# Designed miniproteins, single chains, continued (4), part 29

Each design is a single chain, and the fold is of that chain. pLDDT is the mean over its residues in the fold that is shown.

## One batch from the design tools (miniprotein)

Design m12984
Fold by ESMFold2-Fast:
Structure m12984 (fold): chain A 69 residues (1-69)
Amino acid sequence: MSAQQAIDRAEAVRDELSKVLSPEAAAAVGEEIDRLVAELSTLPEVSPEQLGRRITQAVARGLARADAA
């Protein structure tokens, strides 16, 4: 998949999660997704499998950070 398609999917996940998470958790997850988007923008192409794994890891890091606060 193209970098733009990968970015669009990561942004869609952020938007969906922001509707169900607390403001604090949504902010932490959003920060991790923004970092992922910046990384994806430097790549010419991303596999769907790698994208799914990276999104899952970004969400997990954001949630862990919110829980630690």
Scores: mean pLDDT 81

Design m12985
Fold by ESMFold2-Fast:
Structure m12985 (fold): chain A 79 residues (1-79)
Amino acid sequence: SEREEILKRIEEVQKKADEVIKLMKSKGFSDEDIKAVENYFKDQIKRIKELAEKDPEKAREAVDEFETGIENLKKYIEK
C-alpha cells in the first residue's frame, strides 16, 4: 500500500537523520546546535507521519523534501 511505502521511506530517512547527527558530533558541533537539529528532525518526522494517515500524496512530497534537505545538510557538514 502507498501508506506502507511512505512509512518505510520515513524509516530510511530517520536512519539518514541519525547519520547526520553522528557526523555533527564527530565534527565538534555544539550540544546546543545538535539539540536544535535533533528537535527539527523529530518535528518533521512527526508531521510526515501525521500526513501519511491523512494525505499520503502530501506525505510523499514532504518525505522527498525532507530527504533532500538531509542530504544537502550532510554534504555541507562533510566539507
Scores: mean pLDDT 86

Design m12986
Fold by ESMFold2-Fast:
Structure m12986 (fold): chain A 64 residues (1-64)
Amino acid sequence: EPTEEQREKAAQALLDSGIADKETIELMDEIIRAVKEGKPREEVNELIKKYNELMDKIYEEKQA
C-alpha cells in the first residue's frame, strides 16, 4: 500500500510531467480505494477509463 509520502511524490511527478492535474490525481486515489475495498473489476475499469480520458485531454491541451 503506498504511503502518503509515496502518493505525494507520484502526484508531483505527474504534475511536473504535465500529464496530470488535480482531477486526474483525485481519480487515481479513487481507483486505489476501489481496489482496496474489493469493488467489482467492472467498476474499477470504469474509473481507469475516466482517468485515461482526462489524461488524453490534458495531453492534447499541452500539445496545443
Scores: mean pLDDT 70

Design m12987
Fold by ESMFold2-Fast:
Formats: structure tokens, sequence, C-alpha cells
Structure m12987 (fold): chain A 65 residues (1-65)
């Protein structure tokens, strides 16, 4: 189902960026995640997470300096 696929995508994104997460907010079925970019590796992880979220249409990842 679409709900199970959304949960799987969210889990994968959270696992990738878990140490960098600043906030998570859910609004009208969409998930917004703010992540701290502190080095090149955190930027790389955040970029992958943002791409996966964008392709799903369900998650937006916002990079914070």
Amino acid sequence: SMDKKAEEILREIKELIEDDIVSIEKVDGHTYIEVKVKDVMSLFRATIAAAEGSFSGLVTVKKLP
C-alpha cells in the first residue's frame, strides 16, 4: 500500500540522517525534516535524503548551516 511505502521511505531517510536531525514536523500528510549541515559528510547525507524525499513526494528535507 502507499502508506507502507511512505513509512519505508521515511525510515530509510531517518536512518541516513538521524544524527543530523534538528526537527521533524508532519503537516497534512507531508513530512518536513530540518537537518544540520556541519561538514561534507553531513551535506552528502542530507543531499541524498532530500533527493529520496523529493522523488517520493512525501518528505521535504531542509538543510540548515
Scores: mean pLDDT 78

Design m12988
Fold by ESMFold2-Fast:
Structure m12988 (fold): chain A 94 residues (1-94)
Amino acid sequence: SDLEAMIAKAKELLANREKQLEQMKKEGLEPFLIEYFERQLELIEELLKNPEKAKEILEKLAELRLELFDYLGLPESHKKSVEEGLKRLLELLD
């Protein structure tokens, strides 16, 4: 299922966290982007450990993604995509 695939991807991302952070720092990525990546991974890790908090954590992940889109100056269509994605995920948890 799409959810199982997403969970597998999340676990893989967490397993490679240290290596990816080091690579981002070596590439000279903006501090905001590095902090965004770290905060995203912390929320994903919390979601996997405490699935009963999924609704609250997914809302925080969506808020974090909207902060990234504002930082990057992305159009409203991208923000709407985040809102629609959150709505679909919350419906899967009901």
Scores: mean pLDDT 80

Design m12989
Fold by ESMFold2-Fast:
Structure m12989 (fold): chain A 97 residues (1-97)
Amino acid sequence: MMEELERKARERTEERFREEAEKADPAEIEETIELLRKVREGEELSEEEKERLLENLVRYTLSAPPVIDEIAKRLGISVSEINEIESRLLREIVRER
């Protein structure tokens, strides 16, 4: 009985994440990919670009994790590498504020 309730809860959460991922703006995903590519190539981002990238990554992580998986696959990197970039950007922004 408990296993069936856990399965239904997981299915509902996965479905919600899928629905939110389908609603994601393709142009915003492309922008996020381009900004992540610049970071990986060692290009310096402007403060506006850093904030935009962080905002997009945080939003996807909280509401649409499948978008993070898609971005990772398209860039040929791991989700953990994206998480490291997010953490670094957060530290840089907090330090500059």
Scores: mean pLDDT 78

Design m12990
Fold by ESMFold2-Fast:
Structure m12990 (fold): chain A 73 residues (1-73)
Amino acid sequence: MLKVEDLREFAEEEAKKLELPEEVFKEHEDKLLSESVDIALALHEAGFLSEDQLLPVAKMLLYGELLALKSTL
């Protein structure tokens, strides 16, 4: 099953590439990770995703959230 730990390294690397302030990223990290996992799992339960698609879709959702966070700064 997909977990927040599966996304943490990806989130940290992408936040660095996007040059998000470390304080802002750390404040939002756990929420963004949980939201990305929860949405991907909800899409899987609804039949939109196979299990093999959970991690890549969660990464795409997380990246979108990081971009949105950066755009509010």
Scores: mean pLDDT 86

Design m12991
Fold by ESMFold2-Fast:
Structure m12991 (fold): chain A 60 residues (1-60)
Amino acid sequence: SSEIVRTELLIGVYRVMLDSSLFMSERTSGSVKDQNKKSVVDLQKEIERLEEELRRLKSE
């Protein structure tokens, strides 16, 4: 149960970080834009991984 709660909270945190990186990628240029675009890709992959882990944890 605690692992499920922690995983759900982590997904929430990464979703907020994803929104911030998307916002910054649209409003910046050059290397800062590129860094935020990389963060978007990484955060999307991590969220997908955590959602699969959450399904696993709920099935025990």
Scores: mean pLDDT 85

Design m12992
Fold by ESMFold2-Fast:
Structure m12992 (fold): chain A 84 residues (1-84)
Amino acid sequence: GKEVEELLKRVIDIMVEAGISEKKARGYVDSSVLLAILYGPDFALDFFRSQLRRNGVSDKDIDEAVKLFKKALELMIKEGAILP
């Protein structure tokens, strides 16, 4: 839904402002959403956090991006887009 798209856009914006290219940021979000579908949201959030840390993103920016991404995944579960 629109709220999910707005949350994911904010996550991408945080990554881009932290120095990750938009293409790479979108790739990380897309891969993490796919991992949430296949293996659940906790696995996806751990993967996402690890990718941001590996790319030198600050702890502050990682925490904000993960917080927003978690909200997006929770909404996708409520909307039936992914299983809990």
Scores: mean pLDDT 87

Design m12993
Fold by ESMFold2-Fast:
Structure m12993 (fold): chain A 83 residues (1-83)
Amino acid sequence: SAMDEEIVRRFVEAAKEVSQWILENKETLSEEELKELEKAVEHAEGLKEELEKRIKDPELLKKVEEAVEELKEALEEAKKAAK
């Protein structure tokens, strides 16, 4: 549906913006900021689960899954950069 497409589009755009910001700032993030980002990723995973329950279109669900994977990968790179 058009509503589901719009929700997924906004979710993917927001997740990509956060992922890019994390990667661009990964060397300057504090331990405290990394903990807040971990919470943000957990919230994104929760939203993904809600979208998976609501949306039946496999192409839209794939976009959500890929966006969350990119976000998790960005966080892991930032955590490695903090070592």
Scores: mean pLDDT 86

Design m12994
Fold by ESMFold2-Fast:
Structure m12994 (fold): chain A 86 residues (1-86)
Amino acid sequence: SEEELKLAEEILKEYGVDEYSKELLLEILKYNGDVEKAIEKVKEKNAEFKKEFDSLSEEEQKKFVQQAQGAYEKLLELLKKKKEEE
């Protein structure tokens, strides 16, 4: 939802998450945790990210997806806590 995306952006700004990681995490949230779909969408908007990601080996790409999944799960925990306090 738009409220959830706004709250997520506020949390990411509060914790000083870099613009690159913030863009990816918001895209993952937008696609309900579909990290692979989110990566494809970020590649469409960011030519440098596309070049960098496409240069990774299959093993490195899998590790990237796993790390992004973990970061998304942490964001969901923070969203849940914030929603319970608000």
Scores: mean pLDDT 81

Design m12995
Fold by ESMFold2-Fast:
Structure m12995 (fold): chain A 62 residues (1-62)
Amino acid sequence: MKTYDFEEFKKKLNEETGLELSDAAAEKLFELSKRPENRDSDTIDEEGYKTALELAKMFKEK
């Protein structure tokens, strides 16, 4: 299963959403989107990334 570090996560999320998220906003989404088993990890898995993508879309729709 592919995992993303914070830098790769932020880049991919910004590319897919068209948003220019600040480090603080991206870090918040990163932490909120981690699954419980991965909460102490410095990386996010593909399922966590999908959750973050959905949350980022909500910021655009207001």
Scores: mean pLDDT 74

Design m12996
Fold by ESMFold2-Fast:
Structure m12996 (fold): chain A 95 residues (1-95)
Amino acid sequence: MVKFSEPKGVLVVGAGLVGTTTALLRVAAGEISKAVVVDRNEEAAKELAELLEKAGVPAKAVVADVSKPGALEKVLKELEAQGIKIDEILDLTPK
């Protein structure tokens, strides 16, 4: 049977205001079991990962420019090689 409230491992793309707000709201709702934050800005990625850790969710920061062809796929393969399962991708990067 599928539990609709089961917490997920999520990849957050973009640690800006929208990314930070959305990730924190989903953590507060109990929807996130672990998170990986990807941003080309190292400071923004680390700050969101630390904030999620303080909220009780294991979090990892990854610095990558996902606008480059194949960059997101490379990040996902590196996470898989580390045993990190991503159940959902939240692409919250501002255009």
Scores: mean pLDDT 74

Design m12997
Fold by ESMFold2-Fast:
Structure m12997 (fold): chain A 64 residues (1-64)
Amino acid sequence: SEEFLRKLAEEAIRRAKETGIPVEEAASQIADELGKKYHLSPLATEVLRREIVRRAREILAEKA
Protein backbone atom coordinates (compact mmCIF):
# COMPACT_ATOMS: atom_id res chain seq x y z
CA SER A 1 0.00 0.00 0.00
CA GLU A 2 3.05 2.34 -0.12
CA GLU A 3 2.29 2.97 -3.81
CA PHE A 4 -1.32 3.85 -2.91
CA LEU A 5 -0.13 6.25 -0.17
CA ARG A 6 2.30 7.82 -2.65
CA LYS A 7 -0.58 8.46 -5.09
CA LEU A 8 -2.70 10.00 -2.31
CA ALA A 9 0.23 12.22 -1.30
CA GLU A 10 0.76 13.33 -4.93
CA GLU A 11 -2.98 14.14 -5.16
CA ALA A 12 -2.72 16.19 -1.92
CA ILE A 13 0.22 18.17 -3.37
CA ARG A 14 -1.67 18.71 -6.66
CA ARG A 15 -4.86 19.87 -4.88
CA ALA A 16 -2.86 22.21 -2.61
CA LYS A 17 -1.11 23.82 -5.62
CA GLU A 18 -4.31 24.21 -7.65
CA THR A 19 -6.45 25.63 -4.81
CA GLY A 20 -3.81 27.57 -2.84
CA ILE A 21 -4.42 25.69 0.42
CA PRO A 22 -1.79 24.05 2.68
CA VAL A 23 -0.92 20.45 1.82
CA GLU A 24 -2.06 19.46 5.36
CA GLU A 25 -5.55 20.76 4.54
CA ALA A 26 -5.61 18.95 1.16
CA ALA A 27 -4.55 15.73 2.93
CA SER A 28 -7.35 16.22 5.49
CA GLN A 29 -9.92 16.56 2.68
CA ILE A 30 -8.65 13.41 0.92
CA ALA A 31 -8.60 11.39 4.18
CA ASP A 32 -12.17 12.52 5.00
CA GLU A 33 -13.36 11.61 1.47
CA LEU A 34 -11.82 8.12 1.72
CA GLY A 35 -13.06 7.71 5.31
CA LYS A 36 -16.64 8.29 4.14
CA LYS A 37 -16.25 6.06 1.05
CA TYR A 38 -14.72 3.11 2.96
CA HIS A 39 -16.52 3.70 6.29
CA LEU A 40 -13.29 4.20 8.25
CA SER A 41 -13.43 5.02 11.97
CA PRO A 42 -12.46 8.58 13.01
CA LEU A 43 -9.17 7.20 14.37
CA ALA A 44 -8.39 5.34 11.11
CA THR A 45 -9.18 8.54 9.15
CA GLU A 46 -6.77 10.52 11.39
CA VAL A 47 -4.02 7.90 10.84
CA LEU A 48 -4.60 8.07 7.07
CA ARG A 49 -4.40 11.90 7.17
CA ARG A 50 -1.09 11.71 9.07
CA GLU A 51 0.38 9.17 6.60
CA ILE A 52 -0.64 11.28 3.57
CA VAL A 53 1.02 14.37 5.10
CA ARG A 54 4.18 12.41 6.02
CA ARG A 55 4.54 11.02 2.47
CA ALA A 56 3.75 14.39 0.86
CA ARG A 57 6.52 16.05 2.90
CA GLU A 58 8.96 13.32 1.76
CA ILE A 59 8.02 13.88 -1.91
CA LEU A 60 8.39 17.67 -1.60
CA ALA A 61 11.82 17.26 0.07
CA GLU A 62 12.98 14.93 -2.76
CA LYS A 63 11.95 17.49 -5.43
CA ALA A 64 13.59 20.49 -3.72
Scores: mean pLDDT 85

Design m12998
Fold by ESMFold2-Fast:
Structure m12998 (fold): chain A 68 residues (1-68)
Amino acid sequence: DELLEEMREAREKVIEAGRRVRAGEAAEPLSSRTFALALVYAQREQNAEVPEELQSDEEKEIREELEK
């Protein structure tokens, strides 16, 4: 599950960035793809349905790869 591993890493990066901000440390800006991967991972954990019109192009691509 290459995509699932990438999504898990993206979620860890988002968590780490949040932890740094909470500690008053500087956090590097995360890419839109990293946020999209983390968001899709969280949505999948929640079994949440998100309308296509509310999804970014990157989120749609990630969901298509997960369905294959």
Scores: mean pLDDT 72

Design m12999
Fold by ESMFold2-Fast:
Structure m12999 (fold): chain A 72 residues (1-72)
Amino acid sequence: MERVEELKERVERLEPALTRYMQEQFGLSAEEARALTRRSVEAMKALIEAAKDDPELLEKAERVIDETEAAL
């Protein structure tokens, strides 16, 4: 269960970097970037929660988070 919480925390920590990325890459306002990023963070956390009993899906989610962190 620890792994699920760690992945959710990693996603939460991406919020500032994702907000900045959205502003710089897509020319979004600070408000638009924050709204889009918050929605994305909440959606990713919900997907992680849904995958909690599926090790294969959790591994895939972790890889996506790793790739996102590397891209930011």
Scores: mean pLDDT 81

Design m13000
Fold by ESMFold2-Fast:
Structure m13000 (fold): chain A 73 residues (1-73)
Amino acid sequence: MTPAPADEELRARLEEQLAAALAEARARGDETSLALLEALRAALAEGLERYRALLRELAARAWSAEEVVEWLR
């Protein structure tokens, strides 16, 4: 099933934001932020619903980066 145009636009913007954030995290050597951003990017690759679910869980539970990485495996 082809994603709706609005979902494609949102996904493209999220990919751009994640790429920029990942570049900054790598430049800073911030391993915690890098792990979290890699987990979010992996979730986005699975789909917008997975990405939104991960964001809600992070907001609701204040999950650590390690917990997020384990959850996505």
Scores: mean pLDDT 71

Design m13001
Fold by ESMFold2-Fast:
Structure m13001 (fold): chain A 77 residues (1-77)
Amino acid sequence: AEELANKLIELHENKDWEGLKKLVEEIEKLSREFQAEVIAIMIGKYIKKGITKVSLDTEEKLKKKLAELKKKLKEAE
């Protein structure tokens, strides 16, 4: 679990989005409990590094929700 969490952090810091996607897909093939453990370790390490994942996740979700609302308004014509 910790080794996979460290690899995810390394790929994210190196901006290797393709490698991140492939490793996430590999982790998704593991048990749900093991996936949760990897994610928990990763989040803990990112918090220690002062990376504000909350602001990134909030901004991405807000933009996606605004795009969906705009699409629904256009389809309501």
Scores: mean pLDDT 61

Design m13002
Fold by ESMFold2-Fast:
Structure m13002 (fold): chain A 87 residues (1-87)
Amino acid sequence: MEAEAERLAEELRREGAELEAKTGVRVTVELRDGRIVLRLSWETPAGERYEATLTIGPTPETQAEAQRQDQAFLEEKRPTAERLLAA
């Protein structure tokens, strides 16, 4: 359980580091009580700040489902971050 959460957290940190390097969106991944807490933060050109938090459960089935949703969430946010970078 905890070992699987750690593995998922490490994968998410790698993906987040790539996103941050490309777009400037800050991604933090924390492991708490066998759960993964993913935080995203970015600023618009107008100086507006946005934050999003996603928590992934500790069970293997819950982790797989939540990670799939997390990947979709990051993918959806990427166009916004890319627009900030392209500006």
Scores: mean pLDDT 65

Design m13003
Fold by ESMFold2-Fast:
Structure m13003 (fold): chain A 55 residues (1-55)
Amino acid sequence: SREARLARAKRDLLALAGNVAAIGRLTDEQIETLAATLGLSRETVREARRELLAE
């Protein structure tokens, strides 16, 4: 489901970046690289970042 994919993306982003501030500083190029590394779409990674920054 979309919710499950976002929850996994949020977990993986926090695990790789270490904290929300670091996630907020990711460039578009870094987001593309992370999406490829995690096997996710760039859109999913961007949405996960947006939700983490809103928490």
Scores: mean pLDDT 78

Design m13004
Fold by ESMFold2-Fast:
Structure m13004 (fold): chain A 63 residues (1-63)
Amino acid sequence: RVKEIAERAARLALEAGAPEPVARCIEYELSKCKNEEELRAALDRLVAAGWITPEEAEELLAL
């Protein structure tokens, strides 16, 4: 689940125009989240950076 969320979030960031090294960093950081709260906080940071939408973040958390 966490790995799948990390891979999908990195893909969404790449589609939004993030450079490949940034997308890889996103995948790595999300893959290290230990619980739902850490994962939500990490996704919120991606929303703040403009890489994903709030709706996409909620969809990822539903996986």
Scores: mean pLDDT 77

Design m13005
Fold by ESMFold2-Fast:
Structure m13005 (fold): chain A 75 residues (1-75)
Amino acid sequence: SPKELLEKAIEVARKAGLEDVVRLLQSALDAFDQGKYDLAIELLNKARELARQAGHDEVVELLDKAIEEIKKLKS
């Protein structure tokens, strides 16, 4: 489930102290809950790039899975 992946990514990012990533992920979850899939994917790509630059591979992997699941819901 994209929601479960996003909730797990938020928890991992919060424990890692990635406050900007956490805020983007919370916004992406809100967009997803509203059916705004394009906006959710855009916010997740921004969060993914910040997590990648910070060296947090687990967050990047969770976000890659969430993005792919949301794309499948959109198609």
Scores: mean pLDDT 87

Design m13006
Fold by ESMFold2-Fast:
Structure m13006 (fold): chain A 71 residues (1-71)
Amino acid sequence: SVDELHQEIDELYRRYQEAVKAGDLRAAEEEIDRMVEKLRQLLSLSLSQEDVDFTTESLRKMLLAEARKQI
């Protein structure tokens, strides 16, 4: 369900933040990948595939850049 996807994305974002705080870039990247997968499923319900791909790639790049900046 949509509610379950939101809860999973929130949990994965929390794990991403914990990995960044721990200085574990590899763990941060793994949590980003899992989050992008769930976000792709959620966005596919309302957006075109092109918009889903653009949005998820943009988010991945932003989160990776932020993790690298903080670590």
Scores: mean pLDDT 85

Design m13007
Fold by ESMFold2-Fast:
Structure m13007 (fold): chain A 102 residues (1-102)
Amino acid sequence: GMEEAIRLLEEALEYAKQGDLEKALELVRRAAEVTDNPLTRTGLRLAARGLEAAMQGDRFSAEVEIGMLRIVLGIAKLLGDEESARAVELALETVEEALKQV
């Protein structure tokens, strides 16, 4: 459920801060699988692509995915979907942290 997805994303952010981008990506992908929310799943798929781009040194593609994540976060906030907003915000922070490591 959503609580498990958020827990996985909190762990993903911690690994990204440590420079373990492979583990961060694994956890973001797992969070996308356990969420039942389509908006959250869309955001997490964008985050996974952003992490993959960052890991490949493709800063431009990573920044494009970050831009798309900001749009998804805005939509979640407009809809009053606080759980999706929290999950997407954690995913966004994970990609931004990964980009600092490359």
Scores: mean pLDDT 90

Design m13008
Fold by ESMFold2-Fast:
Structure m13008 (fold): chain A 86 residues (1-86)
Amino acid sequence: SKLEEELKKTASELVEAIINDDEDKELEYAEKLFELIGSSKEDKEKLLEIVRKVVEEKTKDLPKEVQEKVRYKLFLLEDAIKKNVP
């Protein structure tokens, strides 16, 4: 679906921004993921699983420190999204 493709693209861009310490791009892509998932009629957990899979695939061969940094930032984003769900 168009939403799934946009989530995969945006999650990929977010990971790259985090790796490059581009704080402006990190915020831009994190906000875009928040909006895409928050405004969707789809199951939010299913959309989050798509994002998690992309993040895992993009970070699996990177140093452990980088993997942990990306996972921590993803955890904060997921927490923010979930707190806006009834």
Scores: mean pLDDT 83

Design m13009
Fold by ESMFold2-Fast:
Order: C-alpha cells, then structure tokens, then sequence
Structure m13009 (fold): chain A 98 residues (1-98)
C-alpha cells in the first residue's frame, strides 16, 4: 500500500465516478467521491485546467480511461464485484457511443 495513490490512478478513479454520474448511478455518493478525488488531485499539484479537462472529457475519452482502469484492477486482483461494475459501465458507454 502507498501513503497516497499516484495521480494517474486518481484520474482513472475520477473518470469512473464521472461515468457513474453520467448514468445516474448513486448520484449522492458519486458526487461526494468526485469532490474528494478532485481535492486529492489538487493536493498532489494537479492544475485546475487538468481537473476541468477530466470533468469535461468526452464519452470516448472516458471509455479509454475506464479500459485502463479495468486492466489495472485485474492486474492488482481487485474485488470481483468492483471489476464487474467497471465492466458494466464500460458496456453502457460503448452502447451510448455506438
């Protein structure tokens, strides 16, 4: 375990939270998660312009980042329930884009 997650992991987690918000999945919890993740990114020196770009990312950009998140979760042996939730959100994004 690390004292703080790397910036790239926080960006992927923020993308997942934003995708959950896009589909209206547990909006109160996801909005709190978004605020916490953005605060962590700011604490690690990520610019407001970068955070804004992450918030305003296209569905296609979110899909690419979620595929990266899924690969990392599988490599790290994350809980199966979390892997399945990310896979479901990826499928929803693919359906919405196509």
Amino acid sequence: SRAAPPVEVLELELTFTLALLEFGIDPETQEKAREALEAMLRRQGVSEARIEALRNSSLEEKLERLRELLARLKEEGAPQELIELVEKVIALLEEKIK
Scores: mean pLDDT 86

Design m13010
Fold by ESMFold2-Fast:
Structure m13010 (fold): chain A 75 residues (1-75)
Amino acid sequence: MDLVKKGEELEKQAQKAIEAGDLEKARELAEQAQLYYYDAAIAEKDPEKRLELANKGADVYSTTQKQIQQLQEEQ
């Protein structure tokens, strides 16, 4: 299983859930995407790639949380 590809797939699914207004599912998918990127970082032997994957996971979660908050504040 490609952990990075799985993380990217879950990230895309989280964005689709936001577009559909399913904020609970969007949060769950973003959390799962972050965990997959984090697991990929732990499994990565290259220190440079490890940092990039960890940062990507954190960014996905942070961005999705901000989008969810904006939608909740609107209504």
Scores: mean pLDDT 82

Design m13011
Fold by ESMFold2-Fast:
Structure m13011 (fold): chain A 78 residues (1-78)
Amino acid sequence: SLLDTMERLSEESVALGRAGDTRGSVISTGSASGMGRLSSEQDRARSLEILERLSAEHRAIGNAASEAIAARAAREVA
């Protein structure tokens, strides 16, 4: 699913250990777009959980831009 792909790409970005990784921002933006298509409560709950994790991960590597995008996406889903 899109959520699985987003989580995988997010983990790949973090694994690269690049602070300010533009890939992180792109992944977050793509996640927001994909989540707009989710309609079930279960899918929304899962997407919010993934966004929370993504935000925390990007914060840890000092990628504030990606964190802001992830938080924005979470607001859109909620």
Scores: mean pLDDT 55

Design m13012
Fold by ESMFold2-Fast:
Structure m13012 (fold): chain A 79 residues (1-79)
Amino acid sequence: GPPVQATIRITLTGKNKKTGEEKRYEEVFEGEAGVAGDRAVKYLQEIFKEVDVDKGRVTVEEDGVTRTADVQSKESPPL
């Protein structure tokens, strides 16, 4: 059958570690579940390196199932 498709929506709010600016970061990754997941994890790792995240949410929709997790900079990514 066709490969499993996923949509991963990431919404984060945090302060840039260098500038101190508070910003909202939003990104969506769509496609084959493994590829979308890998891209989402890499994005989160890059954001956590540069931003002190105070709140966030990751929503993963895969094969009609939706999973949601709250994200913090001191926690491992929920993906």
Scores: mean pLDDT 77

Design m13013
Fold by ESMFold2-Fast:
Structure m13013 (fold): chain A 51 residues (1-51)
Amino acid sequence: VDELTRLPGVSREMAEAIVEGKYKTLNEVLKDFPLPIGVRGRVIEAINKVT
């Protein structure tokens, strides 16, 4: 989670939810948390790692 929370626009709540496998796609994350385009690839990588 710590690496994800260092990205611009990534909250600890979002990072923890991703690591816990609560989100299956980037679109599900975007429904709850607006993200800058530049960090979306790192979020997709994190989702794929845990799901």
Scores: mean pLDDT 73

Design m13014
Fold by ESMFold2-Fast:
Structure m13014 (fold): chain A 79 residues (1-79)
Amino acid sequence: EAPPELSDEEIAQALAHLEGLIAKLEAEYGDDPEIAALVAELRALLQQAQAETDRARQMELFLRMEEVLRRIGELIRKK
């Protein structure tokens, strides 16, 4: 079976959620250089995803953002 296709509305909601999460991480962990570097990478990936018109490439960017978010979560838990 083909994976479920995300609607344009679902993608817009996901991007909005990621933007809010990134802003929160910047506010809470901006003084931590390791976390700040990963948050900056996440912001760059979000900007690329917002500008991307090809759905397959946009999904690849979402997967990369998920990997970066996982790494940020690991660093926060080591605190």
Scores: mean pLDDT 79

Design m13015
Fold by ESMFold2-Fast:
Structure m13015 (fold): chain A 73 residues (1-73)
Amino acid sequence: SSMQEAFSLAAEGMLLIQQGKYEEAIEKFKEAVKLYPDSTAIRQLLEEAIDYLRSQGKEETAEKVEELLKELK
């Protein structure tokens, strides 16, 4: 299922940001959005990632994730 694969990629991206691997995390989020652009679950996970990144002072990375939210419907 594209949905399960997309969510797995987004979850992997979240783990990567917790490890400080921001560029790798963004690539995983891009893959997730491409696979399932109409997913409420992916949207919620990306919103949580934005909140986490802003809490860590990573505003530029948070803005990149926010741009990915615009690709979701």
Scores: mean pLDDT 82

Design m13016
Fold by ESMFold2-Fast:
Structure m13016 (fold): chain A 56 residues (1-56)
Amino acid sequence: MKTYTGKAEVEIDGKKGKAEVTVDEDGVVLSAKVSGEDKEAAKLAANKAANEAIEK
């Protein structure tokens, strides 16, 4: 099984959110790791990471 991992970091009002999302060859999300000081920044980071993983 091939997997693709996307990582993203977003900053809102000085607060950072980070995300790492792993998808399979069909674009199905296998795992999502989200961290950061701000929930909205973390959500945006997760969306960016998922898009980056799917594009690979």
Scores: mean pLDDT 77

Design m13017
Fold by ESMFold2-Fast:
Structure m13017 (fold): chain A 84 residues (1-84)
Amino acid sequence: MLRVIGLVIRLIGLLLDLERAPSAETAREALEIIRELARMGHVDTALRLADELIGILRRRGADDPELQALLRELEALRAELEAQ
């Protein structure tokens, strides 16, 4: 459980950073943590945090093609997780 708590805390920090200053590097790190949480069986937590990241990328990433590509990848991941 310590690993999961650490990943969630890190992800929340990355989401706050993205809301202030969108970055493809930070968005990619956040996406990989969401994938790791889902892989560990924490699908409900991964879905909730994926929805938060989608919201941020839609608001803050409109001008960045790399952020838009990550948004599409994240939306695909969310659909896969919801289908479980």
Scores: mean pLDDT 84

Design m13018
Fold by ESMFold2-Fast:
Structure m13018 (fold): chain A 91 residues (1-91)
Amino acid sequence: SLEEQVEFLRQQAIDTLKEAIEALKAGNRVEAISYLEQAKALLDQAKRLSPDDERINKALELVDRAIQAVKAGNYDEAIKLVEEAIKVLEE
């Protein structure tokens, strides 16, 4: 079902964002960006299937901000934004 596909994509995004946090804590910029872009792609797919899902829309905004924070060298800010995205998706 559509609901099952959205739930699957949400769970995959959560797992991918957790891997992004580990990469950020390790200072691995390339790996962190890769996981954040992967999570963004999963959330973009979920948004296409459920465009009015407030949880997905908020998480997508937070992930976009986290990518910008990493590119600016603000790893602590990026970690906080990713943690907020996970919390929103787990609600």
Scores: mean pLDDT 90

Design m13019
Fold by ESMFold2-Fast:
Structure m13019 (fold): chain A 82 residues (1-82)
Amino acid sequence: MRRAIEAVLSAVLAAAPEPVDRERLIEEVSRLSGIPKSAVSRALDLLVEAGIVEYDEETGTVRLAAEPAEALARTRALLAAL
């Protein structure tokens, strides 16, 4: 799970401040990292629940919910709790 969370966060940070399509992000992260799509999807859901990433149902997109430095700090706290 740690690797999946880190891979998803890296992809969202690389796109910031622009939103990215949720399905496309999951597909690309899975392909580039070799992590199963189910694990990537679960990692993204954990980041959304933690308030690090926001999901917009109307557009089907995800974006960083905080500034990059704050998002990194919050993700480290999340990983320490796993």
Scores: mean pLDDT 82

Design m13020
Fold by ESMFold2-Fast:
Structure m13020 (fold): chain A 80 residues (1-80)
Amino acid sequence: MKKLEVTLKVAASEEDREKGIEHGEALGARLQALAKEENPNLEVVVKLELLPDTEEDKEKAEKSMKEAYEKVKKAIEEAK
């Protein structure tokens, strides 16, 4: 199987840390499900990174999600 590692960054305050982890895990599960449906020979490993809830870190989190999606999409296309 082809293995792809992606990192999802989630911006959350310490008070919302558990909610941030839950949302990050849900997004990761969605990416893994997308890969399995399109290419069962592709294994996607999602690494979750928590960032503070600053504006800069929110932009980094959004960018990481876009990059992860692009990597998964490209890996699916290359495996066809």
Scores: mean pLDDT 78

